Designed miniproteins, single chains, continued (5). Designs and how they scored, part 6

Each design is a single chain, and the fold is of that chain. pLDDT is the mean over its residues in the fold that is shown.

## One batch from the design tools (miniprotein)

Design m16175
Fold by ESMFold2-Fast:
Structure m16175 (fold): chain A 89 residues (1-89)
Amino acid sequence: MKGTVEKKLSEDKFLVKGTLNGVDVQFTVTLKGDELIIPTSGDIKVGDGVFLNGELVGEVVEVGPGYAVAKLKKGVKFKVGDVLEIKPI
């Protein structure tokens, strides 16, 4: 999963847009403290790394039906234009 933070929707919610095989995809992520909640179709696994602008900032700690939860390093903040990527380490 890879996308760019396009818009802050609320204090804890961000719209992320990416491109997969030339098709625009979008999803909403929730950043609550040091926890990142990501909608998923089952392509994310526990132990996958969370990268922000190419820097490893966290790791996926939980996967459930339609969601994943990652624990981020303290002080991580999202801003418009940031590139978010979730992939195996």
Scores: mean pLDDT 81

Design m16176
Fold by ESMFold2-Fast:
Structure m16176 (fold): chain A 66 residues (1-66)
Amino acid sequence: GPREAGRAAGEALLAGGASEDAATRGGSKAQIYLSQGDREGAIAALRAGGADEASAERAAKHLEQG
């Protein structure tokens, strides 16, 4: 569900080098962008926290699957 998807996305961002606060903010913003169909905006929000591209893509997939 959405909670489990958010947790998995946060863990992916942390593994990619984001701080815990940045992972939380990035995940929340990415969910808003994905709800609007803006996948590029979601990836940019996830990367803004310092996560690498591969971790941001993994996080976006978790959010899309929740």
Scores: mean pLDDT 78

Design m16177
Fold by ESMFold2-Fast:
Structure m16177 (fold): chain A 65 residues (1-65)
Amino acid sequence: MTLKVTFANGSKGTIDDETGVLTAENGYKVSKEEIGKFAGKELKNGREIADALKELGLIKSYEEL
């Protein structure tokens, strides 16, 4: 499953639920391990990653595709 995210600046990105990789509109990729370091916890799936990013104020919203 793929999650569509809207970043704080209004750009779009995706999270791959299987790999946990966040991909920005420009093709830049961030691992779930890197996001987990900022969130202070281990992230196991795309929903946990999206919720952590939203809590950190890095994304405005997400939706499941």
Scores: mean pLDDT 79

Design m16178
Fold by ESMFold2-Fast:
Structure m16178 (fold): chain A 84 residues (1-84)
Amino acid sequence: EWTQTGSPITGKIVELRKKPNGTVEAIVEVEDGSKFQVTFFGELAKEKEDLKVGDTLSIPEGTWIKVSSSEKYGVKVNVYDKKE
C-alpha cells in the first residue's frame, strides 16, 4: 500500500548496499537507536548513488513510500520517484 510521509524521516546510514541493477539499500538508525531498511528504486537510486555509511539520510515530508515488513528490522520503507 502506498502512502506519503507525514513528516521528514531523518537518520544515519549504518549499512549501505548498492546493487548491480542500480537499486540502493540503506539501513538507517534514528535518534532513539531504532533501525529500519530504506530501499531506493529507479531515478531516486541514481540520485542516492553517492551515499556512504555515516551519511545522514533525510526523506522529506510528502514523499511517496510503500511500507513493508523487514524480517530483521521490522520495517522496510520503499521509496519511489513520485515527487512531481
Scores: mean pLDDT 70

Design m16179
Fold by ESMFold2-Fast:
Structure m16179 (fold): chain A 100 residues (1-100)
Amino acid sequence: PVYVFDPDELLEQGAAYKAANSYDLELTVTLQLEDLPALVEALKPVVLEKGVRVGAYVEGVEFGAVSPEEFEAAVKALKELIEKAPKDTKIGIGIRLRVV
């Protein structure tokens, strides 16, 4: 099966959730490992341009970013996980978005 990740849909759902509940968004997505770079690239402008804090975890490893430098470090760690894991590996990712 093809896993389709739509960053605009993710952000739209997050905005609706926050508007209804007036607090930080926490999302969990399940995708194939090969789709992880697309998720990382989609989240980069959210952190850098909209001042959103991002927390993510992959297979029990938590990554948090509250600054562009921290986000770059998290991206590097996620890329290392991609390179080491089997191509057919499915990963559950917990994403926590906090609007600053």
Scores: mean pLDDT 47

Design m16180
Fold by ESMFold2-Fast:
Structure m16180 (fold): chain A 55 residues (1-55)
Amino acid sequence: SKKEKIEKGIKIVKEIREKNGYVTDEDYKKAAKEAGLSPSTLIKALREEFEKKRK
């Protein structure tokens, strides 16, 4: 489902952030592709997740 894809994308981005301390535009594109999302959809989901959990 769309929710599962979003959760997968968020997880990938968080893992990259933890490993490298930062996330690049290419990392966002790669995470979105692996999750089956557009980069814009993943970025929107990350913003909503950040607002809810504050990191």
Scores: mean pLDDT 77

Design m16181
Fold by ESMFold2-Fast:
Structure m16181 (fold): chain A 77 residues (1-77)
Amino acid sequence: SMEEVIAEVKALVEEHRYDLGALLAALREKLPFLDDVRVGHLTEQVLLYPEQVEGLLREVAAMSREELLNTDRLVLP
């Protein structure tokens, strides 16, 4: 279910908060229905906003590849 997926993603973010590569790999395995662009964007967003995992997961899953490539929602330092 989506609730189970959200809970598992939250746990992975807490577990891998300090290792972007490990989090990315874990999210790719847990969310195989998302392509690399969506998983990459989601990984960046959940590290910055772990309290918003549900909204971010739903948003990323709904976005087209073109929309995702044109988003400026994330400004990384």
Scores: mean pLDDT 69

Design m16182
Fold by ESMFold2-Fast:
Structure m16182 (fold): chain A 78 residues (1-78)
Amino acid sequence: GVTEEEAEAIVKLAQIIDKNPEKISIESLGFALVLARNLGLADITTPQIDKVIDILKSKGVDYITPEEAKKAILEATK
């Protein structure tokens, strides 16, 4: 499963991709999750990545806070 430290690292990667420290695009978060899986940085599956994106899209927004992103990752991978 994904640890809190691994979730934080994925969120930080998404912030770097989006070049925005306050808001993360769902697109950048999706890319960060796929990279983390492919590079073995976190034990996360494709269905879990899809679940993270679905949780965030259910909020009706294209941008989320780092805290919301971290919470969604931990909820999808518990």
Scores: mean pLDDT 81

Design m16183
Fold by ESMFold2-Fast:
Structure m16183 (fold): chain A 88 residues (1-88)
Amino acid sequence: SLNEKLVEIISERLAELYKNGKTEEENIIKALAEAAEEVGLPKLAEVVREAPSAADALQMVSAVVKAGIEDDEEAAKLAKKVLEEEKK
């Protein structure tokens, strides 16, 4: 499924960052956003790029995967809701 591909691409991109010593939050957020773009979720990618931390970005993507959302607009909407909840 699209969600399984998203998780697989994220895992590969994070492994590459750790292999190259690029573990800064900006690099992790970028990797998550680029994975979303690669599976055809560019609106989700834009919302993920607005994440204030790598943890927030991971929670956004995790929520989309857990909900089984394959529609880009619905994925972005859920990610934005997660961002609002993490605003504290």
Scores: mean pLDDT 82

Design m16184
Fold by ESMFold2-Fast:
Structure m16184 (fold): chain A 81 residues (1-81)
Amino acid sequence: MVKLSPEEQKLLDEFEKKALGAYMDVLRARTEAALAAALATIDAELQKLLAQVKNPEVQAYAKKVAAKFKAELRRLHAELA
């Protein structure tokens, strides 16, 4: 059985903490980027529809649908965090 000194254990713990921190930062950045891209796509498609459709009832419905999907995406992302 290899017995680590208190100094060696502290260095190993600090290394593991930094390595985990770097891993979590990359994972968080990737999941946040994916969420941002999905939200931007919904907004872009909504703006395209609103530019083409003059019917205010259809515009109101499309805005509600976009808001519902954006809320669901944020909820799913929060559950994964």
Scores: mean pLDDT 73

Design m16185
Fold by ESMFold2-Fast:
Structure m16185 (fold): chain A 61 residues (1-61)
Amino acid sequence: SPADRLAALVGEMDRLMARAGEVHDRALATGDPALAEEFSRIGFEIQRVGDEAQAVADTVA
């Protein structure tokens, strides 16, 4: 159902936010510029999940 899909996307968003926090903490501790690419990748995934959630919400509303 759309509600089940939305719940799954919320779970995916929570996992991505946790990963973003880990990468941020790692970058702050190490100064490793390679972590900037990982952070950008997470940002794109967050945007994708947001777009999917909006599309699901639009079909339910």
Scores: mean pLDDT 80

Design m16186
Fold by ESMFold2-Fast:
Structure m16186 (fold): chain A 81 residues (1-81)
Amino acid sequence: REDASPEVKELAERARRAIEEALSRSSTDPEKQAEANRLLDEAIDLRLRGGGAAAEGRDEEAKRYYEEALRAAEEALRLME
């Protein structure tokens, strides 16, 4: 997606990587796992919204969604540590 700004591309990659890392980990604690799953679903949804915004040329909205996705994924990852 060469049409997106470099910052948007970097944030999208960081969010994707954080989501992948969190998905590679699991908690045997059902409460932590449920919370992490909700955060991961949120992160995935936010990243998809960011992709949609980027495709429409709304770089500022895309950055915002990707940053929120990254934070949600990082929170999920911490719950599984």
Scores: mean pLDDT 81

Design m16187
Fold by ESMFold2-Fast:
Structure m16187 (fold): chain A 77 residues (1-77)
Amino acid sequence: MLGGDIIEAQKKAAEAVKALPEEDKEKGRELRLRILTENIAHLSRLQYLGAYPKDLKKAEEVEQQVLKGGEEHIESL
């Protein structure tokens, strides 16, 4: 259950990066990939520690931050 939810969140983050044109990847990939990688690593740690159900709020914040950061960055390009 938790593994599936976290994997799905990771896929969404990765897909957001993949959806960018090659030009956008060159212009902002460092910042966007850093944010996504850090958030993916954070979600993976929550899964391993089994704290995910109790930290649902923080997990949602991280996921929302990834989506919002991606959208804002795309709008700025």
Scores: mean pLDDT 53

Design m16188
Fold by ESMFold2-Fast:
Structure m16188 (fold): chain A 66 residues (1-66)
Amino acid sequence: SSKQKQIQQLQDKAEEYRALSERYDELGRELEAAGDRRGAIRYDAEGGVYRIAASSYRLAAESLAK
């Protein structure tokens, strides 16, 4: 159905942003370990933005599924 397609699209977007958040968090940890505190802070901030986006899309999908 049209509703099922919308739910799937929102779930796909949530997964995309979740993967980006995890990647940026990993890179931030690598930079911190290498002594690049400023780089780590930048990557952590970007990862945080993607984490919020992932949660927003996930919640939107859950709301439509009800």
Scores: mean pLDDT 89

Design m16189
Fold by ESMFold2-Fast:
Structure m16189 (fold): chain A 76 residues (1-76)
Amino acid sequence: SAAETQARLRAAAERLEEAIAAGDREAAVRAAREVVREAERLAELQAAASGDAAVAERIAELLRREGEALLEAARA
């Protein structure tokens, strides 16, 4: 469900913040990947709920691009 996916996304984001604070780059990259995966799942669920496939695909693409930026930042 969207609620479960949002909860997983929140948990992954918390792990990412903790890893960054600890200076653990490997853990940060793993958590960033989890954030990207859960964000993509959330976008797909929102897409299905909206009934507008074009808008949904665009939102999913934007979330994937933001995820790439997040992964790049985590690797720094």
Scores: mean pLDDT 75

Design m16190
Fold by ESMFold2-Fast:
Structure m16190 (fold): chain A 96 residues (1-96)
Amino acid sequence: MVEVDLPDEVLDEAIRKMYETKGLRLSKKQVHDIVQRVFEIRARAAREGLSDEEVEEELRRLADEFGLSLEQLRDILQAVRDAMAEYEARNPNPAP
């Protein structure tokens, strides 16, 4: 299993955006855990040839585990992707 490494700035921005736009209060640990679990689901889908329907079912179960709707889970993932893109634009060489 590959661990997802998210900068604190990305987590903070995603949390801020979700609170301001959706009124959803999230912790850094919740966002990190959600992204990690989604990464694992996607990696398993690629490895084992899961259908789109099976992937959606896994994402729905993950959302239920965190007390979220599937739509809220997708909104969180989009907020993280947007924040990561902005972070990379500001830090084009963040690693050696």
Scores: mean pLDDT 79

Design m16191
Fold by ESMFold2-Fast:
Structure m16191 (fold): chain A 62 residues (1-62)
Amino acid sequence: MKEIDTRELSLEERREIIDKYAEQKGLTVGQRVALELAVAAGDSKIIEEGDKITIEVDFDSL
């Protein structure tokens, strides 16, 4: 298991990881774009386990 801080990723690296996650989760293009914007605006963590990627976005203050 590898935890990646999205704030330390380049734009290209972040896009590649988000695309991989979106493909694995079956996200629509609109959902992928929304996730990319949320990750760019928020503080996010990516957990990578081989071919499995999990993205945690803590942008809701509730």
Scores: mean pLDDT 67

Design m16192
Fold by ESMFold2-Fast:
Structure m16192 (fold): chain A 62 residues (1-62)
Amino acid sequence: GAQAAEDAILKLTEELAEKMSPEEALRFGRRAVRANLAAGVLTPEQAERTIKRIEEIVKEKA
């Protein structure tokens, strides 16, 4: 469901920020949210919320 997709994206974004770069993590996270929005897994409101959380994670790791 939507929550599982959100949780998976956030976890992978955090791992990528630690192993690669904040910029690559942000790029990954944004693309993953857009793909799940296009697939109907996330609503626009859920997508916006997830993007904000991605940006917070990346900011903390930068």
Scores: mean pLDDT 82

Design m16193
Fold by ESMFold2-Fast:
Structure m16193 (fold): chain A 77 residues (1-77)
Amino acid sequence: SLEELAEKLLEYFEKLLEQLVEWYKAGKISKEQAIEIIDKAYKETTEWLKKNLPKELAEKVIKKLEELVKEAKKKME
């Protein structure tokens, strides 16, 4: 279902963010590089959601993505 697809996408996005934060803390990637990857992934994912999901579901998922991005960026401060 579209709801299950959205849930899996959120899970994969969260894992990506956790990996980038871990690499940053380990000194394997710069903060600038990590933020660039996060911002690009967020933009591309948001554009895909708006084109492929019903408006209400897309808005709900995008809001959750925004919170995940905010939390990841806080962990890099």
Scores: mean pLDDT 88

Design m16194
Fold by ESMFold2-Fast:
Structure m16194 (fold): chain A 82 residues (1-82)
Amino acid sequence: MLEEIKKEYDELLKEYSEKIKEIFDAVSDAARATGLVLRAIGLILDAALKIAKAKTEEEREKARKELKEGIEELVEEAKARA
């Protein structure tokens, strides 16, 4: 379980690295940019936990969809306040 969570987390973090950079680059205030990035990392970790625990492909797809929507919301929040 722990090894699977770590693997899913590492893969998702790589997948969303450009979006994390986009969030950081959109916000001129470093503290605020850091806060948004930490929220993005938290969403990635939550998704990794859900994917690792998923018993069906439907549960995995739902976790990935929720992560994508959450990251897209953070990108929009970062850009709206830029």
Scores: mean pLDDT 82

Design m16195
Fold by ESMFold2-Fast:
Structure m16195 (fold): chain A 67 residues (1-67)
Amino acid sequence: MLEEAARILVEKGYITEEQARKLVDEAESLRELLVKAKNHFNLPTELLQIALIEDEEERLEALRKFK
């Protein structure tokens, strides 16, 4: 899950592969990974809305659909 979310962010051009690896290493949940990505890499605030989704599968699906 964490590796998949980080890969999606790299494929969308929001972060580098090196930044993705650090996020996966530091985050304990998909929610935490998205919050850290938004705060550390100046990503869109909409990622915080995705991070608030309670279901992990729905959260990941929302990330895949995120522009």
Scores: mean pLDDT 76

Design m16196
Fold by ESMFold2-Fast:
Structure m16196 (fold): chain A 69 residues (1-69)
Amino acid sequence: SMSLEEALSKAPEDLRKRVEEVVAKLNVPEEKYLEVLGKVMEAAVTYYLTTGKLPSDEWLEKVARKALE
């Protein structure tokens, strides 16, 4: 699995900004924030590297909700 630091280094600025905005909107408990952010960032970077396209905000929200448990 990819670390948050590694994912951030591979992410374009627009992707990083979108992930942070989506996670911030979901009112994630503070104790889970970094874990959820890391999981969404890893998934988003994997999507970008595999498809060459930025994921949609709807897709990012679904991943974040699944990560929240």
Scores: mean pLDDT 79

Design m16197
Fold by ESMFold2-Fast:
Structure m16197 (fold): chain A 87 residues (1-87)
Amino acid sequence: PALSPEAQALLAETKRLLEAFSPEQLQRLRDLAQQAEQAAKDKQSREERTQAIIDTLLKQGLPKAVIDEFLAKGAGPAELIVYLTKQ
């Protein structure tokens, strides 16, 4: 199912915010996402990196509801960052 219109609008604003980030800041987010994916073999390390990504997104103003919806669909915060930074 598609995201709610409210969640889609919030994602669009978040993408615009990330587009204003410096290339260095975007690269750091991508590196964190990649590290979380690589840590899949170690559940504890993966959970720690996943929490660091969630904290970063919340600090940047990403709505918790959007994060929760992505997690409910089986996509991790790493996938969310890749989605946002690719666009």
Scores: mean pLDDT 62

Design m16198
Fold by ESMFold2-Fast:
Structure m16198 (fold): chain A 74 residues (1-74)
Amino acid sequence: EREAAIERGRELKRAALDVARQLSPEMLDEARRAAAYMEQAIASGDLQAIVDGAGRVADTYARAKRALAAQQAA
């Protein structure tokens, strides 16, 4: 349901911002933009927009995790 999608999206937002913050200001700004889009979708109440917004945040989080792993590989 909508409430579960919102909660999941916000969990992904926190995770994405935490990882991006450790990488670069540019990645942090990208994560913030994805998060802002999702919050606007939540405010609209449109379930499809919320799902799309959460998907964008999840994609940003996945890319940030890959970038962090690459840095750890020296």
Scores: mean pLDDT 81

Design m16199
Fold by ESMFold2-Fast:
Structure m16199 (fold): chain A 71 residues (1-71)
Amino acid sequence: MKVFSPEEVDRALAGAVINGLSPEKASRLAKLLKEKFGDAPVSEEQILELAREAGLSEEEIEILRAELERL
């Protein structure tokens, strides 16, 4: 299972914002990830579960998934 560091997640979120993710939703997701996992590496599944909780649409989740797969 591939896991992502906080730095890799920040890069994926930046790329997702360029590709149509709301900056407000990206900020909310980043805050939730920090509150739940701190500096621990996180899986794609964990990131996408919190993305749904942060209010990302299905289209925004696919944008984020594509960015994570590029890392």
Scores: mean pLDDT 84

Design m16200
Fold by ESMFold2-Fast:
Structure m16200 (fold): chain A 75 residues (1-75)
Amino acid sequence: SKEEIVNEILQLLSKNPAITPEQRREIARAIYRALAEGKSIDEIVETVLDVLRKHGVPDEIIEEIRKTAEKVKAK
């Protein structure tokens, strides 16, 4: 289930035109690293948002992604 949730988040990020291919690759690497370290889904989501903030993605887009990830997590 954890890997399924992570894969759904990655698929949603791949469809968001506000996120560049470079940012998507960095996010994927950070997610897989956190997953390998046994991080929780909440910690993985925060890792994604931190990468986006570091790259100057607008707070409005970050909030949208956070809400989408929460819906995927609740499924």
Scores: mean pLDDT 76

Design m16201
Fold by ESMFold2-Fast:
Structure m16201 (fold): chain A 68 residues (1-68)
Amino acid sequence: MVSLAVGPLGTAEDRDFVDMIVTVVSGSITPAQLTADVRAALPDRRVELVEAPAEGKGGVAVFRVESG
């Protein structure tokens, strides 16, 4: 289920030290596996998967990164 309501039309009014990483997932890689790898690479940061790859195309993964 998608819980994202802010798109290119919306503007970021709330910000502290939040960054977003957008990566293209093409092939047969699982989002869970990719998330685990990113979190392992950035143990001092808080990495959360915001959006999963699109079904049928290949997909794009979006991660939210915060300073800890």
Scores: mean pLDDT 59

Design m16202
Fold by ESMFold2-Fast:
Structure m16202 (fold): chain A 101 residues (1-101)
Amino acid sequence: SVLDKIREELDRLIETLDRIYQEKVAAGDKESARFAALAEAGLTMVRMLLELSKDPELTLKAIREMARSLERLAREHPDNEVIRRALEEVRRLLEQVEKLV
């Protein structure tokens, strides 16, 4: 189903960001770990919204809002690789979900 495909993509990205978080914590990069944790938390909220609403359109709106928030963070922190990577991944997720909805 459309919902199952969106779940799969969200869960995959959450797992990726958690791995980045763990790597940055181990490296002592507190700033990058904070941004990875923020992105992971945001996607977890989107995932929760999908389960509560069962609404692909509302989920798409939440992903767009997350992308806009990450774009602002990327402008404020242009040298931070984790924000840039999170933005790239969320934009990819957005494109995939738009094709399904």
Scores: mean pLDDT 89

Design m16203
Fold by ESMFold2-Fast:
Formats: structure tokens, C-alpha cells, sequence
Structure m16203 (fold): chain A 98 residues (1-98)
């Protein structure tokens, strides 16, 4: 079943891009993250599925959020914290295009 993670991903490149992340179980019994790229107003831009078993957890393979054709990227996720120190989202640093 698809389940929305409470943490959102933010790509830290030239400008922030946001994403919703969902965990799903495939018919092979393996876990996958569904990454739905959204704009600042929450509108869906693109979608990619990444294996949950890869290194760096949520931040290994994601779609290019502003590309006409979806591309895969390796990313690093770091927690964004509120002013009170609680994690609100993950800031995702773009490492390389795959």
C-alpha cells in the first residue's frame, strides 16, 4: 500500500524544489519509495520510483524535477529542522546524474 511519509524532500541546487515521498511494497515483496515532485504550491510536477533498499535511503535515485524527460539522480538527504529542532523535511543535495 502507498503511505505518505511526513517528511518532504527539498533539492538544494540553484533553487529549492519540494517532493512528497511515499513508501510502497511491490509485487516482488520489496519496498520502493515513490517520489512525487511538487512545486511551492503543492502541484505535481513529476514522479519517480526508487528502491528503498539502496544506500542513503530516500536520497539515492530521484527524477529530475524540472526536466521535460525524467532523469535519475543520486542525492544525499539531510534533515531540515524547525526553529524548535524538530525535523520537518529532508534537504536533498544533488550529487550526480545517473
Amino acid sequence: MKELLKNKLVINSKKPIYANVYEVTGPDGKRYYVVEAIDKDGKLLSKVIAPAEVDLGLATVFAALSSEKPRLYRMRASPLRSKDGEPLAYEVELIEEL
Scores: mean pLDDT 50

Design m16204
Fold by ESMFold2-Fast:
Structure m16204 (fold): chain A 75 residues (1-75)
Amino acid sequence: HMTPEELREEVLKEASEIFNKLREIDPQKAKEFVEKYKKYLEEIDEAVQAGDYSRAREIIEKFKEDLEKLKKEIE
């Protein structure tokens, strides 16, 4: 239903909300999160550019799983 680009925007919004909370709780962990976050976005963009939308969706799903785990750790 959603395009990979739309799914990317959704996961970016979730990541930003988690990052803001994490930054206030643990600035060091927030820095590590930003590095991981940038890597996920780069891999998603590479998959989309290659036309591998299935791969892009898989990476987005993995990113969301990691975000959900972080959310539970900080809340």
Scores: mean pLDDT 79

Design m16205
Fold by ESMFold2-Fast:
Structure m16205 (fold): chain A 67 residues (1-67)
Amino acid sequence: SLEAEVLLALGDMYLGLANIFEKQGKKDEAIELYKKAIELYRQAVELGHPEAERNLKIAEEKLKKLE
């Protein structure tokens, strides 16, 4: 669905931004961006987008390592 595709794309954008902030040592900002990505990916998974499930796990593992 269009909604699932948009949510996946937004999640990917936040995941990319989180990775940039993480590399810059901006831990708190990276954590917030990973949380945003996770929220968007969860919604995309609920709408049945399989690729979002993989990206969700990546974001969750990244967040776990920072907390």
Scores: mean pLDDT 86

Design m16206
Fold by ESMFold2-Fast:
Structure m16206 (fold): chain A 61 residues (1-61)
Amino acid sequence: MLSAAEREARVEELIAAALERVPNILDTISREELEALAREFVEKEGERATVEEFLAYLALR
């Protein structure tokens, strides 16, 4: 399981990746909503919260 600092680092990594690979994502959801989704995903998946899995998770919504 990730430490609190590692979780925050992972959340920022996922947000940065989503903005890089899906530039128009902010046209669909707010920055605050994206941050909330990333944080929830990391809390659910822990070390399995990879960029690829997060992008797949966003695509299913």
Scores: mean pLDDT 77

Design m16207
Fold by ESMFold2-Fast:
Structure m16207 (fold): chain A 68 residues (1-68)
Amino acid sequence: SMEEKIEELIEEAVKKIKEEFPDVPEEELRHYAEQMRKLALSAKTLEEAERIISALTQLAIKELQEKK
């Protein structure tokens, strides 16, 4: 289903963030995952959901780089 594909994309995004920032608190990773889920599930197509998750992943990476 679309929901299953969205969860898969979120898991990949969170994994990427964790690999780049191993010291990121679990609470912060959960926050990013929650934001991605809420916004991506509002998408009408899988392509739109992918764009949303990609954009939020880039935002998370930028914020975490600035905290280093």
Scores: mean pLDDT 83

Design m16208
Fold by ESMFold2-Fast:
Structure m16208 (fold): chain A 92 residues (1-92)
Amino acid sequence: SDEAFKEAAAESKGKLKPSEKAIEEGKKVYDEYMKSMFGENGDGEFYNLGGKGEQWSSILPYMVRNGFGELPALNLSDDQAITLSHYISTIK
């Protein structure tokens, strides 16, 4: 399922621009699970996306879903992780 998620996220990003609704839903997931660590716009003091939201959009939701380094697994559903990827892709 994780490989299927990676492929689906990459494919959807390549085929069409994320909808406003998908971005809003992804921001809700980000605000709930990631904002405290990564900051309002991925500009957190210790965890910073460096304005590379598009580069991180297919990788970071998968990594935080399963945990990496000091970040715990968030147990996100496939739908939550895909929607989160759409929001992260908008971070500059």
Scores: mean pLDDT 67

Design m16209
Fold by ESMFold2-Fast:
Structure m16209 (fold): chain A 89 residues (1-89)
Amino acid sequence: SSAKEKIKELMEKARELAEEAMKEASEEDRETVLNAIEQAEKALLEGDVAAARTAIQEAVRLIEEKLGEKGKEVAKELMELGDKAIAAL
């Protein structure tokens, strides 16, 4: 469906953004953030808005925790991409 395609596009952008932001972080921290984004995409594709929102918030929290002030803009962009993906449902 068009909604599924849009969700995948938005979540791929979220993944790329997070991977670039976390490129100088440890492999473990990078994998943890990317896993949260993958969980958000799976929840969105299943129509589970609550689970998707929780996973997006976890990715944002981890980026803010690991990058601090430097992660603030990335965290904001991830929240926006997540909100757009939820709206596409």
Scores: mean pLDDT 86

Design m16210
Fold by ESMFold2-Fast:
Structure m16210 (fold): chain A 68 residues (1-68)
Amino acid sequence: LAPVTPEGAELFRQDVYERLLSLGVEPEKARELAERTAQRGVEHQDDEPALRAVYDETLAEARKLAEE
């Protein structure tokens, strides 16, 4: 689950991006949020609780953006 390679980070970013689109987030906002999430994931890949928090935070933010 944690992005440990450049390829893994790219796939993770793409997966998050697609999920954000399915939640109704605008493409440009979804792209920015997905990139942010991937970067945070890579930075905290040594800390599983932090990675989970990043993922949960991103989903919460996506829900707010969709409710806009």
Scores: mean pLDDT 71

Design m16211
Fold by ESMFold2-Fast:
Structure m16211 (fold): chain A 64 residues (1-64)
Amino acid sequence: SNSNIVDLELPVLEFKGPAKIGPTTAAAGIRGIAGAPQEKLDESIANIKAALEAAGLDTSAIAG
C-alpha cells in the first residue's frame, strides 16, 4: 500500500557541558524498553549490539 512518510525531526538530546552520559543514558533507555514485548526488547538489544560491533567494539559484556 502507498503511504506518505514524513521525516520525523526528533529533538537532539544534547548535554551542554562535559558529558560522559553513556552508562546513565543507557540505563534510562533500558527502563524505557522494560515495558515492551519480549520480541521488541530482543530486537532492540540485537540492533544495539550490531551497531556497536560495526563500530569495532566488543559487545560480549552487553548480554544483559
Scores: mean pLDDT 50

